# Designs tried in a protein design run: designed miniproteins, single chains. Part 14

Each design is a single chain, and the fold is of that chain. pLDDT is the mean over its residues in the fold that is shown.

## One batch from the design tools (miniprotein)

Design m457
Fold by ESMFold2-Fast:
Structure m457 (fold): chain A 82 residues (1-82)
Amino acid sequence: LSEEQKKNAKEGLERALELVEAGKTDAAASGLGAIESGLSGVSDDPLAQEIKEIVEKALKAAEAGKAEEAARLLREAIKLLE
Protein backbone atom coordinates (compact mmCIF):
# COMPACT_ATOMS: atom_id res chain seq x y z
CA LEU A 1 0.00 0.00 0.00
CA SER A 2 1.18 3.53 -0.82
CA GLU A 3 1.21 6.23 1.89
CA GLU A 4 -1.76 7.90 0.13
CA GLN A 5 -3.72 4.61 0.02
CA LYS A 6 -3.02 3.98 3.74
CA LYS A 7 -4.09 7.54 4.64
CA ASN A 8 -7.30 7.33 2.56
CA ALA A 9 -8.18 3.89 3.98
CA LYS A 10 -7.54 5.05 7.57
CA GLU A 11 -9.63 8.22 7.12
CA GLY A 12 -12.47 6.20 5.55
CA LEU A 13 -12.37 3.57 8.32
CA GLU A 14 -12.31 6.25 11.05
CA ARG A 15 -15.34 7.92 9.40
CA ALA A 16 -17.17 4.56 9.20
CA LEU A 17 -16.39 3.89 12.90
CA GLU A 18 -17.80 7.35 13.81
CA LEU A 19 -21.00 6.57 11.87
CA VAL A 20 -21.36 3.11 13.48
CA GLU A 21 -20.86 4.55 17.00
CA ALA A 22 -23.58 7.14 16.17
CA GLY A 23 -25.95 4.29 15.15
CA LYS A 24 -25.78 5.23 11.44
CA THR A 25 -24.96 1.69 10.27
CA ASP A 26 -26.52 2.16 6.79
CA ALA A 27 -24.29 5.19 6.08
CA ALA A 28 -21.27 3.29 7.46
CA ALA A 29 -22.06 0.32 5.17
CA SER A 30 -22.02 2.61 2.09
CA GLY A 31 -18.62 4.02 3.07
CA LEU A 32 -17.20 0.55 3.80
CA GLY A 33 -18.33 -0.68 0.37
CA ALA A 34 -16.30 2.12 -1.25
CA ILE A 35 -13.21 1.21 0.83
CA GLU A 36 -13.56 -2.49 -0.09
CA SER A 37 -13.75 -1.56 -3.80
CA GLY A 38 -10.62 0.61 -3.49
CA LEU A 39 -8.66 -2.19 -1.79
CA SER A 40 -9.62 -4.73 -4.52
CA GLY A 41 -7.05 -3.08 -6.85
CA VAL A 42 -4.17 -3.96 -4.45
CA SER A 43 -5.08 -7.57 -3.53
CA ASP A 44 -1.43 -8.68 -4.05
CA ASP A 45 -0.41 -6.66 -0.93
CA PRO A 46 -0.79 -8.84 2.22
CA LEU A 47 -1.71 -5.83 4.40
CA ALA A 48 -4.33 -4.65 1.87
CA GLN A 49 -5.76 -8.21 1.72
CA GLU A 50 -5.98 -8.47 5.54
CA ILE A 51 -7.67 -5.04 5.82
CA LYS A 52 -10.06 -5.93 2.97
CA GLU A 53 -11.12 -9.14 4.77
CA ILE A 54 -11.80 -7.19 8.00
CA VAL A 55 -13.66 -4.44 6.05
CA GLU A 56 -15.82 -7.10 4.32
CA LYS A 57 -16.76 -8.55 7.74
CA ALA A 58 -17.44 -5.05 9.13
CA LEU A 59 -19.62 -4.24 6.10
CA LYS A 60 -21.72 -7.39 6.67
CA ALA A 61 -22.03 -6.58 10.40
CA ALA A 62 -23.13 -2.99 9.61
CA GLU A 63 -25.68 -4.20 7.02
CA ALA A 64 -27.07 -6.56 9.70
CA GLY A 65 -27.31 -3.65 12.20
CA LYS A 66 -24.62 -5.20 14.44
CA ALA A 67 -23.05 -1.89 15.46
CA GLU A 68 -20.88 -3.31 18.30
CA GLU A 69 -19.38 -6.03 16.06
CA ALA A 70 -18.83 -3.54 13.20
CA ALA A 71 -17.10 -1.07 15.57
CA ARG A 72 -14.81 -3.82 16.93
CA LEU A 73 -13.79 -4.89 13.41
CA LEU A 74 -13.21 -1.28 12.30
CA ARG A 75 -10.95 -0.62 15.32
CA GLU A 76 -8.96 -3.76 14.39
CA ALA A 77 -8.52 -2.54 10.77
CA ILE A 78 -7.52 0.98 11.89
CA LYS A 79 -4.89 -0.49 14.26
CA LEU A 80 -3.29 -2.35 11.31
CA LEU A 81 -2.84 1.03 9.54
CA GLU A 82 -1.01 2.59 12.53
Scores: mean pLDDT 81

Design m458
Fold by ESMFold2-Fast:
Structure m458 (fold): chain A 97 residues (1-97)
Amino acid sequence: SLEELLLEAEIQLGLARIVIGVSKVTGEDLLELAKRLLEEALKLLKEAAKKIKDEEKKKKAEELLEKAEEILEKAENMEEVEEALELLEKALEVLKE
């Protein structure tokens, strides 16, 4: 369901935020974990967007998701991963409206 996809995405985004916070103390291993969590959230949010009937809302969410995907594919540091996280959180809020 749409609600289940949004809840699962919110959980993955929350976990990514925690991992990013911890990585500022512990280093290298957490960059790839944070990227994987955000990639999973991106997939869930893309599936959620497909279920939206409001075309304006869908388009706004898909534009945010596309920007997040481009950043995640190129991300080599935690600052870029944080930028992708913020875009995915904005997409989640649009889809919850």
Scores: mean pLDDT 86

Design m459
Fold by ESMFold2-Fast:
Structure m459 (fold): chain A 85 residues (1-85)
Amino acid sequence: MEELKRRALEEAVKEPGVTREGVEAVLESLEALLPKLGEEQVKELLEALAESVEAGLRKFYEIALETEPDPEAQAALQAVLASAA
């Protein structure tokens, strides 16, 4: 888990226009979702992020919206995705 987070961060910040601050916000949101997501889903998401920032963020958005019942929390996740895109 932690190694995948580190790998995703390192790969994401290599992309032009991607800020460390934005990636850290995404990872923070993932940690908040961990109790609601299975470790397998989080691992798959981090692996996708390590391969492609765009694909990873899209998958994160999909999983986060499916698992988050609180509309305010969903809106916050959408805002994080928008700022990272």
Scores: mean pLDDT 65

Design m460
Fold by ESMFold2-Fast:
Structure m460 (fold): chain A 89 residues (1-89)
Amino acid sequence: SPEEEFKQELLNLIPLSDLLSLSVEEVRAYLESLPAFLDRAVEYASPDELRLFLESELRRLEVLKKEFPELGPLIDELEAYIRSKLAEL
């Protein structure tokens, strides 16, 4: 099911340590894919799973913004989106 597929994707998310070893272009590609993943998270995750995921992703984005400051504007947009979804929970 789409819900089970999403849960498997959630479990297999790239660890932060692995993200920090990637090039700027690879991290940008990850960040650009994130809105579509977040939309599926809103649709398929339970409220508790969604809250934990969104809070975890905000912490990851904070670290990525420090390591890849050139991606700052993109990360700021993603943080604003995530915070808006957390406010709806």
Scores: mean pLDDT 83

Design m461
Fold by ESMFold2-Fast:
Structure m461 (fold): chain A 95 residues (1-95)
Amino acid sequence: SPLELAKSKLTPNQFKALEEALERIDKLRKERDKLSPTAQQAVDDAERELKALFDAVVNENISQLEADFLILSVQGVVFLAEKIYEKEKERKKKE
């Protein structure tokens, strides 16, 4: 599987960061019916960055430094998606 190939090419710390990002995206996806169009776009952007990371790691034979940079990028877009979702949840509670 792509995930097992990524695991073989990444350090344990890099792979753990990737797994945590995947779990965070999966949680946002399960809440999709509650997401605004803005939050949905942020999740879609995070999924696109994650796909690019997998492609680079599996197919492009990238360096560890390049992998670290791409993982940081994915973590950043996931964090943004989570913050957008949380703020919109707070706004809906205000009636």
Scores: mean pLDDT 80

Design m462
Fold by ESMFold2-Fast:
Structure m462 (fold): chain A 70 residues (1-70)
Amino acid sequence: TARAQAAVQAAQDLIAAINQAVQDGMQNSLADGRQRALDIIRRVADQMPNRDGVLQAGQDILDTQLQQQQ
């Protein structure tokens, strides 16, 4: 369905944005990478009807990416 396709695209875009923010932030510090990714997650979540679910999913993705850098 179009809704399912849009959700998959949004998830892929969010994952890519989180990965980019972590990589960019890691040039300065882990905290900078985390903060940039959290700002992106928050902005995306604020546009979704299931805001809390998007925030949780985004934080889980971010934590996984940061653990791979540790």
Scores: mean pLDDT 70

Design m463
Fold by ESMFold2-Fast:
Structure m463 (fold): chain A 108 residues (1-108)
Amino acid sequence: SAALEKIRELAPLLADDDEAVRKKALEEIIAILNEHQDDTAFLKEAQKIIADGLTEPLKEKGLEKMEEILKMIESYKDKMSPRVYNTLYNAVEIAAGGLIIEEAVERA
C-alpha cells in the first residue's frame, strides 16, 4: 500500500529534534489514518509500522522524547477519530515498552 509506505517514511520523523518536522509528520500520518479509520487491518499494520519506526529513535533519544510525542498526539486529539488516536498512542507505547524493558534489565 502506498499509504503504508508513506507512514513508514513519516514514522521516524515523529521523534525528530525539529518541532516543525514532528508536527508535519504527525499531521500527514493523521490524515492517512483518518482516511482508513474503518479499516481494522490497515490500522493494525500502520500501528506496527509506526512502532517499528519509533523503536530506534526512542532508544537513542530516551523517554523524554516519548513524552514529547505523546503530548503532541494529545494536542491533536480533536483532529482524529478515537480509533486513529488509539492506533497512534498504542504505537508509541509499544515502541516505548521495548525501551522501558531494556532500561529495567540494564539497571538490575
Scores: mean pLDDT 83

Design m464
Fold by ESMFold2-Fast:
Structure m464 (fold): chain A 69 residues (1-69)
Amino acid sequence: SKLETLRAELLAIARQLGDDALVAELEALPDLSEAEQREVLARIEARLTSKILTEAVDKAIEREEEAKK
């Protein structure tokens, strides 16, 4: 299902980020109702987006500082 695909994609991202707590939360999703799974996935997606944006900004600043040498 689309829900299972989204979970798998978010799980892969969480593992790449080394967020063990988020990985555990995603792995527990199949034990929840479909409505609860949608709610949890929406919260996780928002958290991952925020973290990815923060890391992307930090990397952009680092690249600009090195390019100014």
Scores: mean pLDDT 73

Design m465
Fold by ESMFold2-Fast:
Structure m465 (fold): chain A 77 residues (1-77)
Amino acid sequence: SAEGGAQAAGGGLAAVRGDVEKAEELAEEAEKTSPVAGELGRRAAEGAREGNASVASGGAIGGIGEAIHADLNAAVA
């Protein structure tokens, strides 16, 4: 759904900027809509906590991609 996508995108941006609290909050919200997007958002938040920008970015991009994929599948169905 669009809600999960927006939350995953917001969490990803927060994680990249080092805002761990915001990234975790948005990952929890994304998980309610899409467990996969939530899990990837949690990885981004974990990367931010560790100061590992590569892990944070990878998790954020993955979460956004999964949310977009879910929305595309819903539109086709």
Scores: mean pLDDT 62

Design m466
Fold by ESMFold2-Fast:
Structure m466 (fold): chain A 104 residues (1-104)
Amino acid sequence: SMVDRILKILEGLKRRLDELAERYPEIRPLVERFKALLDQMGEAIKQGDWESFNRLVDEAVRVLDEMAEELRRRGDIEGAIEAGSMAALLAMYRYTLELEKKKE
């Protein structure tokens, strides 16, 4: 199902976050905040609460932007690119879900 696919994506993001936090301990507080948002997004999806999911995605993208800015300030360009890639992935899947709802 679409729900199962998104839950797998959220799990993949958690793994990437763990790897990022190990490489860049300075962003650990932002990583933990983002992980909490991923958990809330998973619960919203399981309950069919797409309004909460969309709000949580906006919040999560802001946290990822903060991570990218912090890493960029520290000269950690690879980490900043990784954080930006996660933000783009979340925005893309939110848009895809909105399109699918309009068709079904």
Scores: mean pLDDT 80

Design m467
Fold by ESMFold2-Fast:
Structure m467 (fold): chain A 67 residues (1-67)
Amino acid sequence: IEEAVREAVRILEERGDLVLASHVRMLYAIGKSSGKLVEAAEEMARLAERNGELEAARILREAVAAA
């Protein structure tokens, strides 16, 4: 999951979606501190999908499925 979050943030920043990248980082920090990384990654994937960032969403969903 941590690797997938890093890759998703990289893709979002390269595409110029800095607001979504910041939201993903915030969800990761909350999920990590609360022990709910899988739930946080699912929320990140849904947020990316709603914003049309399908590649970032795919990477996050694959990481959740592998967890």
Scores: mean pLDDT 79

Design m468
Fold by ESMFold2-Fast:
Structure m468 (fold): chain A 81 residues (1-81)
Amino acid sequence: MSEELAIEDARAEIEAARRLIELIRRGELRVPEGLVAARITAVAALLAAEWAEPYDPELAEEARRAAEELLEVVREAEARL
């Protein structure tokens, strides 16, 4: 993967994860299908972090943290279904 694509992908996945975290915390995303999509986004963010690590380790860490937080809020939301 090119450096530019890896960095752009990591930034996009961080934004997507943060948006989903807010939707879940606000209770606007509680349907099982939406939570599955959120889990897929978290996995994509983890993969993007691995690809960005050689170019921008700080951005990679942000992506991992966003993914981990998203997985945590998804687990909490699933427990309330």
Scores: mean pLDDT 83

Design m469
Fold by ESMFold2-Fast:
Structure m469 (fold): chain A 98 residues (1-98)
Amino acid sequence: MSLEEVLREIFRRLGLDPSLEAIREYLKSVPGGTDSVGSEALLVALRRAFGLPDSAIIDEETVAFLKEKGIEVPEEFIGTSYVDEETLKKLRELLLSL
């Protein structure tokens, strides 16, 4: 599933505009946007979905939240905006389960 398809489904569930134009404007506003592996875009969307302050950084609050949802973040990614492909897949699955 593409990043745009995942974000459209999330936006639809959150009552936000799920149009391709709205998704593209959102991606432009996120560090790394369309050129990233999608981790920054998914992290910001995840934090918004659960009422957390906007951040693309994997801080201690984000780690604790993800652990509660059954997602273990490797320590090497804490304090960064990046995750491995395995963790990224789990983030997509969590958001689509909302």
Scores: mean pLDDT 66

Design m470
Fold by ESMFold2-Fast:
Structure m470 (fold): chain A 92 residues (1-92)
Amino acid sequence: ELEEVIKEIIEELSKKGGVKEEEIRERLLKLLEEARKQSKELTEVVNNFLSAEFNPNLSEPVKKFVDILREYVKKGMSADEIIDLLEKAIEK
């Protein structure tokens, strides 16, 4: 589920942004580290950076990703738990 959405996001952003998939992976991992270091809400951090560095009108896969993050936050998962899941999904 989450892994599939992340895969689609990486491929989509790579094509649209003119950035290699590995660079997208690095950016996503940096976003997660920023969320951890700054104690910011994961969903907000991810959405802001993706909007600022890429298209302000996010693609469908990116919107799904943000929605999944929001659901995890609403479910009461900590930022640490969410970051762990995302890092594992990005690595696979």
Scores: mean pLDDT 68

Design m471
Fold by ESMFold2-Fast:
Structure m471 (fold): chain A 80 residues (1-80)
Amino acid sequence: SREEFTKEAAEEMLKIAKTYKDGSKELSKYGENGARAAGLLLGISEEKTKELVELAKQSGDAGLSIFNLMGSYLGSYRSN
């Protein structure tokens, strides 16, 4: 249930980022908090989550970072 929910949430957010570029901009507005939330939602390692958060703080590219990170996990989900 939680695992399925997490995978579906990741797919939906990735779809928004791909189909609606404004989705990526919206995630960037949340910056550090958006990146951290994505890391927690996807069960990403703390090192990867910290890297994403730091990138979001420095460049403001949280949306792009989240999009790339979610793409990796969507690939794993589909392989499952």
Scores: mean pLDDT 53

Design m472
Fold by ESMFold2-Fast:
Structure m472 (fold): chain A 68 residues (1-68)
Amino acid sequence: NEKIIKEAEEKAKKTKGETFATIVKDTLEYLVKTLNLSDEELEKIAEALLNEDSEKATELAVEAKEKK
């Protein structure tokens, strides 16, 4: 899943710069560590974060937690 986080970081950096890229990276790393996300779950959350859809990102994180 390191590749998914890196790709999301690079996309965030291109669209809104380094501060946004750092937030996206740190958030995804935190969620992977706490929720034991699959690559598929991580990709969906990364996409929501890149679209600045915090509600969708939260919904996906809750669904991932409940699946465990």
Scores: mean pLDDT 79

Design m473
Fold by ESMFold2-Fast:
Structure m473 (fold): chain A 110 residues (1-110)
Amino acid sequence: SMLDQLIKLAEEAKKKIQEILDEIVARRPELKPDMDKILSLMDQVIQAIRDGDLDKAIDLLTEAEKLAEEMARRAVAEGDLETARKMVLIGAMLSALRMHVYLVKRELEE
């Protein structure tokens, strides 16, 4: 089903995000709580998709994107351009997933 494919896409996105976040935490362990929050939001997104609550999934992805943007801006202010670039990439991945959720929602409504 379209929902099963969306769940697989969200799980793949979470795995890739986890790998990037693990690289950041290995270099800057103090950022772990912020990184864990993004991963927790991704788990909630996957659960919302499983529940068929695509509006909740979109809201949670929007929250995760805002956190990634805030972390990127903070990293830039600290001169940590490596973390900033990685957080921008995570934000882009979250935005792409949010667009896929929106498109699936539109197809299920029509």
Scores: mean pLDDT 91

Design m474
Fold by ESMFold2-Fast:
Structure m474 (fold): chain A 88 residues (1-88)
Amino acid sequence: MLKEALEKLEELRREYEKEVLEDPENRQRIIDEFDEKARELAELLEKHPEEAQKWEQERLEKEQPLYEKIKEIHEKTGKSRLEILKEL
């Protein structure tokens, strides 16, 4: 279900952010593992790491409106993200 997929993506996002911030050298590995377009990103990672990061950000941004809404309600009400999705 979308609800479970979003929760998994949110967990992956947290792991991704942690890996990128704590170990930038592992960024390419993380991209390759969960991105079927990893081969296309290889050139960008070598030549333009910022562009590759922007691409990942834009991909996450497509899910961002839902993530932002869940985050806002979570912070405002204290409810779990699963409870919020269930009530929406």
Scores: mean pLDDT 54

Design m475
Fold by ESMFold2-Fast:
Structure m475 (fold): chain A 80 residues (1-80)
Amino acid sequence: SLDEKVEFYLETARFVADYLLEHYPPTPEGLARARAAMANFRRALIGELESDGVPKEKIAEFQAELDRLEAETLARLEAR
């Protein structure tokens, strides 16, 4: 279903965020690189949802969750 697709991509985004936390150093340079990587993955995931025909309402929900995940991930990187 479309809901399952959105959930799958959210899990993928969470996996990527955790991967960045593990691989990027807790430095200003590491934070900047992690932010850039998250922005690139965000664009790619939104493009996949659009290509899959997911309606704009569901994509907006996905974007809101990504905004929260990005903020949380950056805060966790800074706290390391």
Scores: mean pLDDT 81

Design m476
Fold by ESMFold2-Fast:
Structure m476 (fold): chain A 69 residues (1-69)
Amino acid sequence: ELEALIEKLVKENSEPARNSNPEEVKEITREMIIEVILAHPDPEALIEELRSGGPELREIAEEIERLLK
């Protein structure tokens, strides 16, 4: 549910004409999710939520853990 909220916010702030390439949009979305989680008061709680999701969400959680070092 947190993942869906973050994706909705990213989608609302995206310009369709700017990043029409689906691969680029996916990369930017991932980066924005990471940025939002790192700026959150409790990023560890969001990381645990992502780990409860699908394999792609777990990959993002691992990326954030790596960045925290």
Scores: mean pLDDT 66

Design m477
Fold by ESMFold2-Fast:
Structure m477 (fold): chain A 80 residues (1-80)
Amino acid sequence: MSKRERILLAIGGALRLIGLVLDGSPGQEILDEGEYYLRKLGVPEARIQKVLNEAQKLFDQGDKEGGVNLLIKELMKASD
């Protein structure tokens, strides 16, 4: 995968996560979608689990924006 393709995949994933928030999707559905894109970008499993655990804590607190922003940050970091 080229650097350009990785960036476009990360942007696509971020837009998908934002769409799920706007549609009122459950936090678990947002986590599942974030996990899918992180795996596609080749993020190591241990790092995926750490990020998902932190995002889940934010969703459990009612902070969907914080949880999604954490997932988007990790997607963008993985595209570098």
Scores: mean pLDDT 86

Design m478
Fold by ESMFold2-Fast:
Structure m478 (fold): chain A 83 residues (1-83)
Amino acid sequence: MAVSESKLASLLTSAGILLVAGDMDGARQVFAEVREMVRRDPRLARDPALIDSLETLAKTAKENGDEELEAELRALIEEMRAA
């Protein structure tokens, strides 16, 4: 388990809490950090557990009516699967 994986897991947990609380702006800020980390480390882009977590968060964003955030997360998932 790498240090970057631990940080990524912490950020995903924080994003999930913010989404459940309805803080879409806070969630977007955390997701911007997650997206940057994933794009800078291709190994993270191939992690099935990360993809599953992002799919769950995309569903939560859609349930909260944030179609833009859901689309951004779906685009990242497709980018990761294509890598």
Scores: mean pLDDT 74

Design m479
Fold by ESMFold2-Fast:
Structure m479 (fold): chain A 102 residues (1-102)
Amino acid sequence: SMAAREAAIRAEQARLEAGLTPEQRQRVQAIAKGLEELSKYPGYSLGIVEGVFRLMAVYEPDLARILAPQIARILGTTLAAVDDTIDDLRASHAQRRAALLA
């Protein structure tokens, strides 16, 4: 069910947040605040938020998962879609890296 999927995603988010150091938590809060400020300018900011999300999904997937509910809200999509996109971008990046290093 959708509710069970969202509950599982939020449980993983809580687990990842619980594992953060105080410094990492401050960084997450700073990024979340920056994303919220950008959301005030929707005509310009949506592309920037999407770009930042895509970079986080590839290079800092735990950060992307922690911020997934906020990103889903700002981009006007579902939490499940954001979570699936993180997995897809991670897989695509790993395949591209393997091809370049072969």
Scores: mean pLDDT 84

Design m480
Fold by ESMFold2-Fast:
Structure m480 (fold): chain A 94 residues (1-94)
Amino acid sequence: SPRERAIRLLESLAVLLRELAEDYRERNPALAALYAEQAEDLRRITEDLRAGRLSLEEVIAHIERQAAALRESDPTTAQLLEELRAGLRAILAE
């Protein structure tokens, strides 16, 4: 279903951000903490989507706001969130 595909995309990025947090843990702890924080944010909104507390449109809006907020401080995470947003919007358009 569209919802299940959206959940898989969200979970995939959360896994990637957790892996980036581990990779940077020793060489850049501040960046690692930011990746871990974004992974946890994605985990929470994924659970809210799964539970029906957030619609897919509300999840997309949240990700758009997070991408905008990170664009200057963490352009790598902002780019990953923009790619996630594009994938979620494609699912919503079905």
Scores: mean pLDDT 88

Design m481
Fold by ESMFold2-Fast:
Structure m481 (fold): chain A 78 residues (1-78)
Amino acid sequence: SQAELDAEHERVVERVRELIEKARASTDPLEQEIYVALALILIAVAKLTEEKHGPFSPEVRARLEEAEAEVDRLNAEV
């Protein structure tokens, strides 16, 4: 159902956001790099999920794009 897909998309975006916050909170450069790498993997999974199970809602897509931009900035700094 669409509600189940929306819930799954929401879970992926939330996990990406959690990893971003862990990266920002960490004082260990290796730990920061690991969290950024995991966030990038989850973003790739989100994009694959969209391709296979149908498009994100506009609201969820906007939040994923915001999270991806944040991860890209952090990745440039590690």
Scores: mean pLDDT 79

Design m482
Fold by ESMFold2-Fast:
Structure m482 (fold): chain A 104 residues (1-104)
Amino acid sequence: MDYQAEYTITGSIDGDKATVTVKTKSEKDKQYIELNSDLLQQVTDDVLSKIDEVLKESGTDSATLITDIDSLVQGLTSRYKVTLLSEGPTTSTYLVTPGPENSI
């Protein structure tokens, strides 16, 4: 039984907002990732790298809150607010915005 979960992470910037999409090949791949902590850590690392790439100077504060795919939905940070924009059986799309409004 050689099951390898396949996923792709894509990101795009629209002004001060980023859209990050995690796409798995199947619903089973998504579930397998969520149930396997080592693989989930790799996916989390890739997501964090993509967020850092897309949102310039996303800092260490976001890294501690994004522990797994599901925690992205609940990730509220001083730097970034992560909101689930859409969820499908093989896709999870998150809207990443600047953290709580501090008017400068």
Scores: mean pLDDT 57

Design m483
Fold by ESMFold2-Fast:
Structure m483 (fold): chain A 62 residues (1-62)
Amino acid sequence: MLRERREEFDAVVQATLDLINKYLELKEAIRRGASPEEIEKLQGEYDTAADRVRAAEARLRA
């Protein structure tokens, strides 16, 4: 059973932390001149994490 807005808020926080970690990994790879293939893979992981944040936010706003 969901604990009202607390569980939804915790889901947004967790998704946001995952997104921040993926963003930092992507930025660091770009900064150090990683291969285009590695950057593309990290970009995909970032996009997936961003989708999770949007889904969690939508659930919190409902």
Scores: mean pLDDT 80

Design m484
Fold by ESMFold2-Fast:
Structure m484 (fold): chain A 95 residues (1-95)
Amino acid sequence: RGERSLALTREGQERLERQAEEELRKMPKEKLEKMLEDARRAAELAVEDPEKGEELFNEIIERHQQEILELGGSQHTANLLAKRANEIKQEVLEE
């Protein structure tokens, strides 16, 4: 129950990131690729229609986070996927 304190340290963050990466590796690659593609499409829509695109992007992230939890992933793994989706959104918006 000291996990909250560990998350504030560099070592704790590295451990959580490694666990999340291992959990993502155990998941089907095809599902992960589809999740990131869906996020990219929503980001492209946000360029044309910011309101609709942002709503769709948030819905897709929520759905994908739930899917990760259903596959037996942790909340940290769901957060890592959301981070990667936001990185894709930034790349699309920078174009």
Scores: mean pLDDT 75

Design m485
Fold by ESMFold2-Fast:
Structure m485 (fold): chain A 116 residues (1-116)
Amino acid sequence: KKEELKKRVDLLREQAKNIYDEGIKISKNEEAIKALKEFYEAVDRAIDLAKQLIDKGQYEKAEEVIDRLAEIISRVKQLINKLKKGEITDEEFVKGLREALEEVQRIIDEAQKALE
């Protein structure tokens, strides 16, 4: 349903912003801050594409994008928690963020193709 998907997108945007805000607050490494910003910008763009898919009635593809973004956001939240606890290094955190960014970029490319 269009309304249900839009609510999921809004929740996802809020979750992405919360992750970005927390990540910036705990990160003192310049590369980590840059990687967080790039990740957040890519997620925001993917969310805009999901909204376009919803508006065009491509609900199945929109849900696929939303589900994949939710999984990536969850993984980045886990990385932030590990960094906060000192369980991973700044270098490991940056590597994880860059891997997540590559996955979001693939979602963007697929969503753009679906929109034609």
Scores: mean pLDDT 87

Design m486
Fold by ESMFold2-Fast:
Structure m486 (fold): chain A 73 residues (1-73)
Amino acid sequence: QERLELAVKNLEKALDELYEKGLISEKMYKEVKKIKELDTKEQALEFTRIIHKLHFDSTEIHEEFVRLLIKNI
């Protein structure tokens, strides 16, 4: 459970940094803020959905997301 919580926090931080860089929309970031209020398991599922959408919409944005994720390890 602790490892999943750390993984979710790392995903959250990377998404926050993408928004600060202007790489994701206000609408998508509003969804991210709502996900932060869910249980850890639901957060993992919903963040995975957002990441899949980012990959579909832009390879470059997805690459930056992965770079930010690795930086936090």
Scores: mean pLDDT 76

Design m487
Fold by ESMFold2-Fast:
Structure m487 (fold): chain A 96 residues (1-96)
Amino acid sequence: GQFYLNTVKSSLDLAESALETLRAAVESGSITVDGAKRLKRIAEASLRQAELAAANAKDSPLYDEVKELADKTAEYTRETLRLAEEAIAALEAAAA
């Protein structure tokens, strides 16, 4: 119940923070390959935690809310992965 809701809320906050950090680093030109890879890993870990929380909450009265937040976490994670992979490719091309 409440534990899984708290878990998915934390995962969503982390996924959103990772995307905001990545966007800021790209916009400022401070992005690095290692930095982008780290943010990608954080976003992927957040999604895994959110998906596990939703799976464990399936019989909970809070399941619909947990699932909605898990789906939102997936949306932020997909955007982070896309932007991180684009940034890594551009940085590696510039270093070649």
Scores: mean pLDDT 88

Design m488
Fold by ESMFold2-Fast:
Structure m488 (fold): chain A 113 residues (1-113)
Amino acid sequence: GFSEEEKETIKKILKLSNPNFTEEDVEKIINFFESLDQNHDGILSPEELAPLLDMFDVDGDGKLDKEDLRLFIKKVFKVELTDEQIEKLLSASVLPDGRFDYIKLLKVLLEIL
């Protein structure tokens, strides 16, 4: 499950995009990732990532690309990132085998905001 430090990271990210965020907004984000992360290791396999890709009507090799990540961040965190910021997030959070480290995503997202 999410640590208190990881929950505080989500709260800080949300506060930067919407200062009126609620505890319910934090819980929705936590529950979303936990529902996808079947083994609770903080990393999503390509198979676990499929519902997230489906949200953006992505047809392809099942890998998260820069535009998928941009749409995800905009939809979930209500933040519009530059190409440079998205590329930094992608390189930090998407592993060479296509797995997605969402805990690393949260940490790096807070650093670049």
Scores: mean pLDDT 75

Design m489
Fold by ESMFold2-Fast:
Structure m489 (fold): chain A 65 residues (1-65)
Amino acid sequence: SELQQLWAEVEAADPALPARAERIGVAAAVHGGPEAAAQAVRDYLTSQGFAELGERIAAAILARA
């Protein structure tokens, strides 16, 4: 799936990023569901220098919600 391919790109850049982004997304989802999860993942990846991947992953999360 597109989301799996995007996560593979993040993992190739830094193997620790997917697990950290997932934890942040899960925590945000508790308060605001998939929209909050997508926002938190995007913001985190942008802060790590992966703004384009963050936007694409956020869009893919919302498409699956």
Scores: mean pLDDT 82

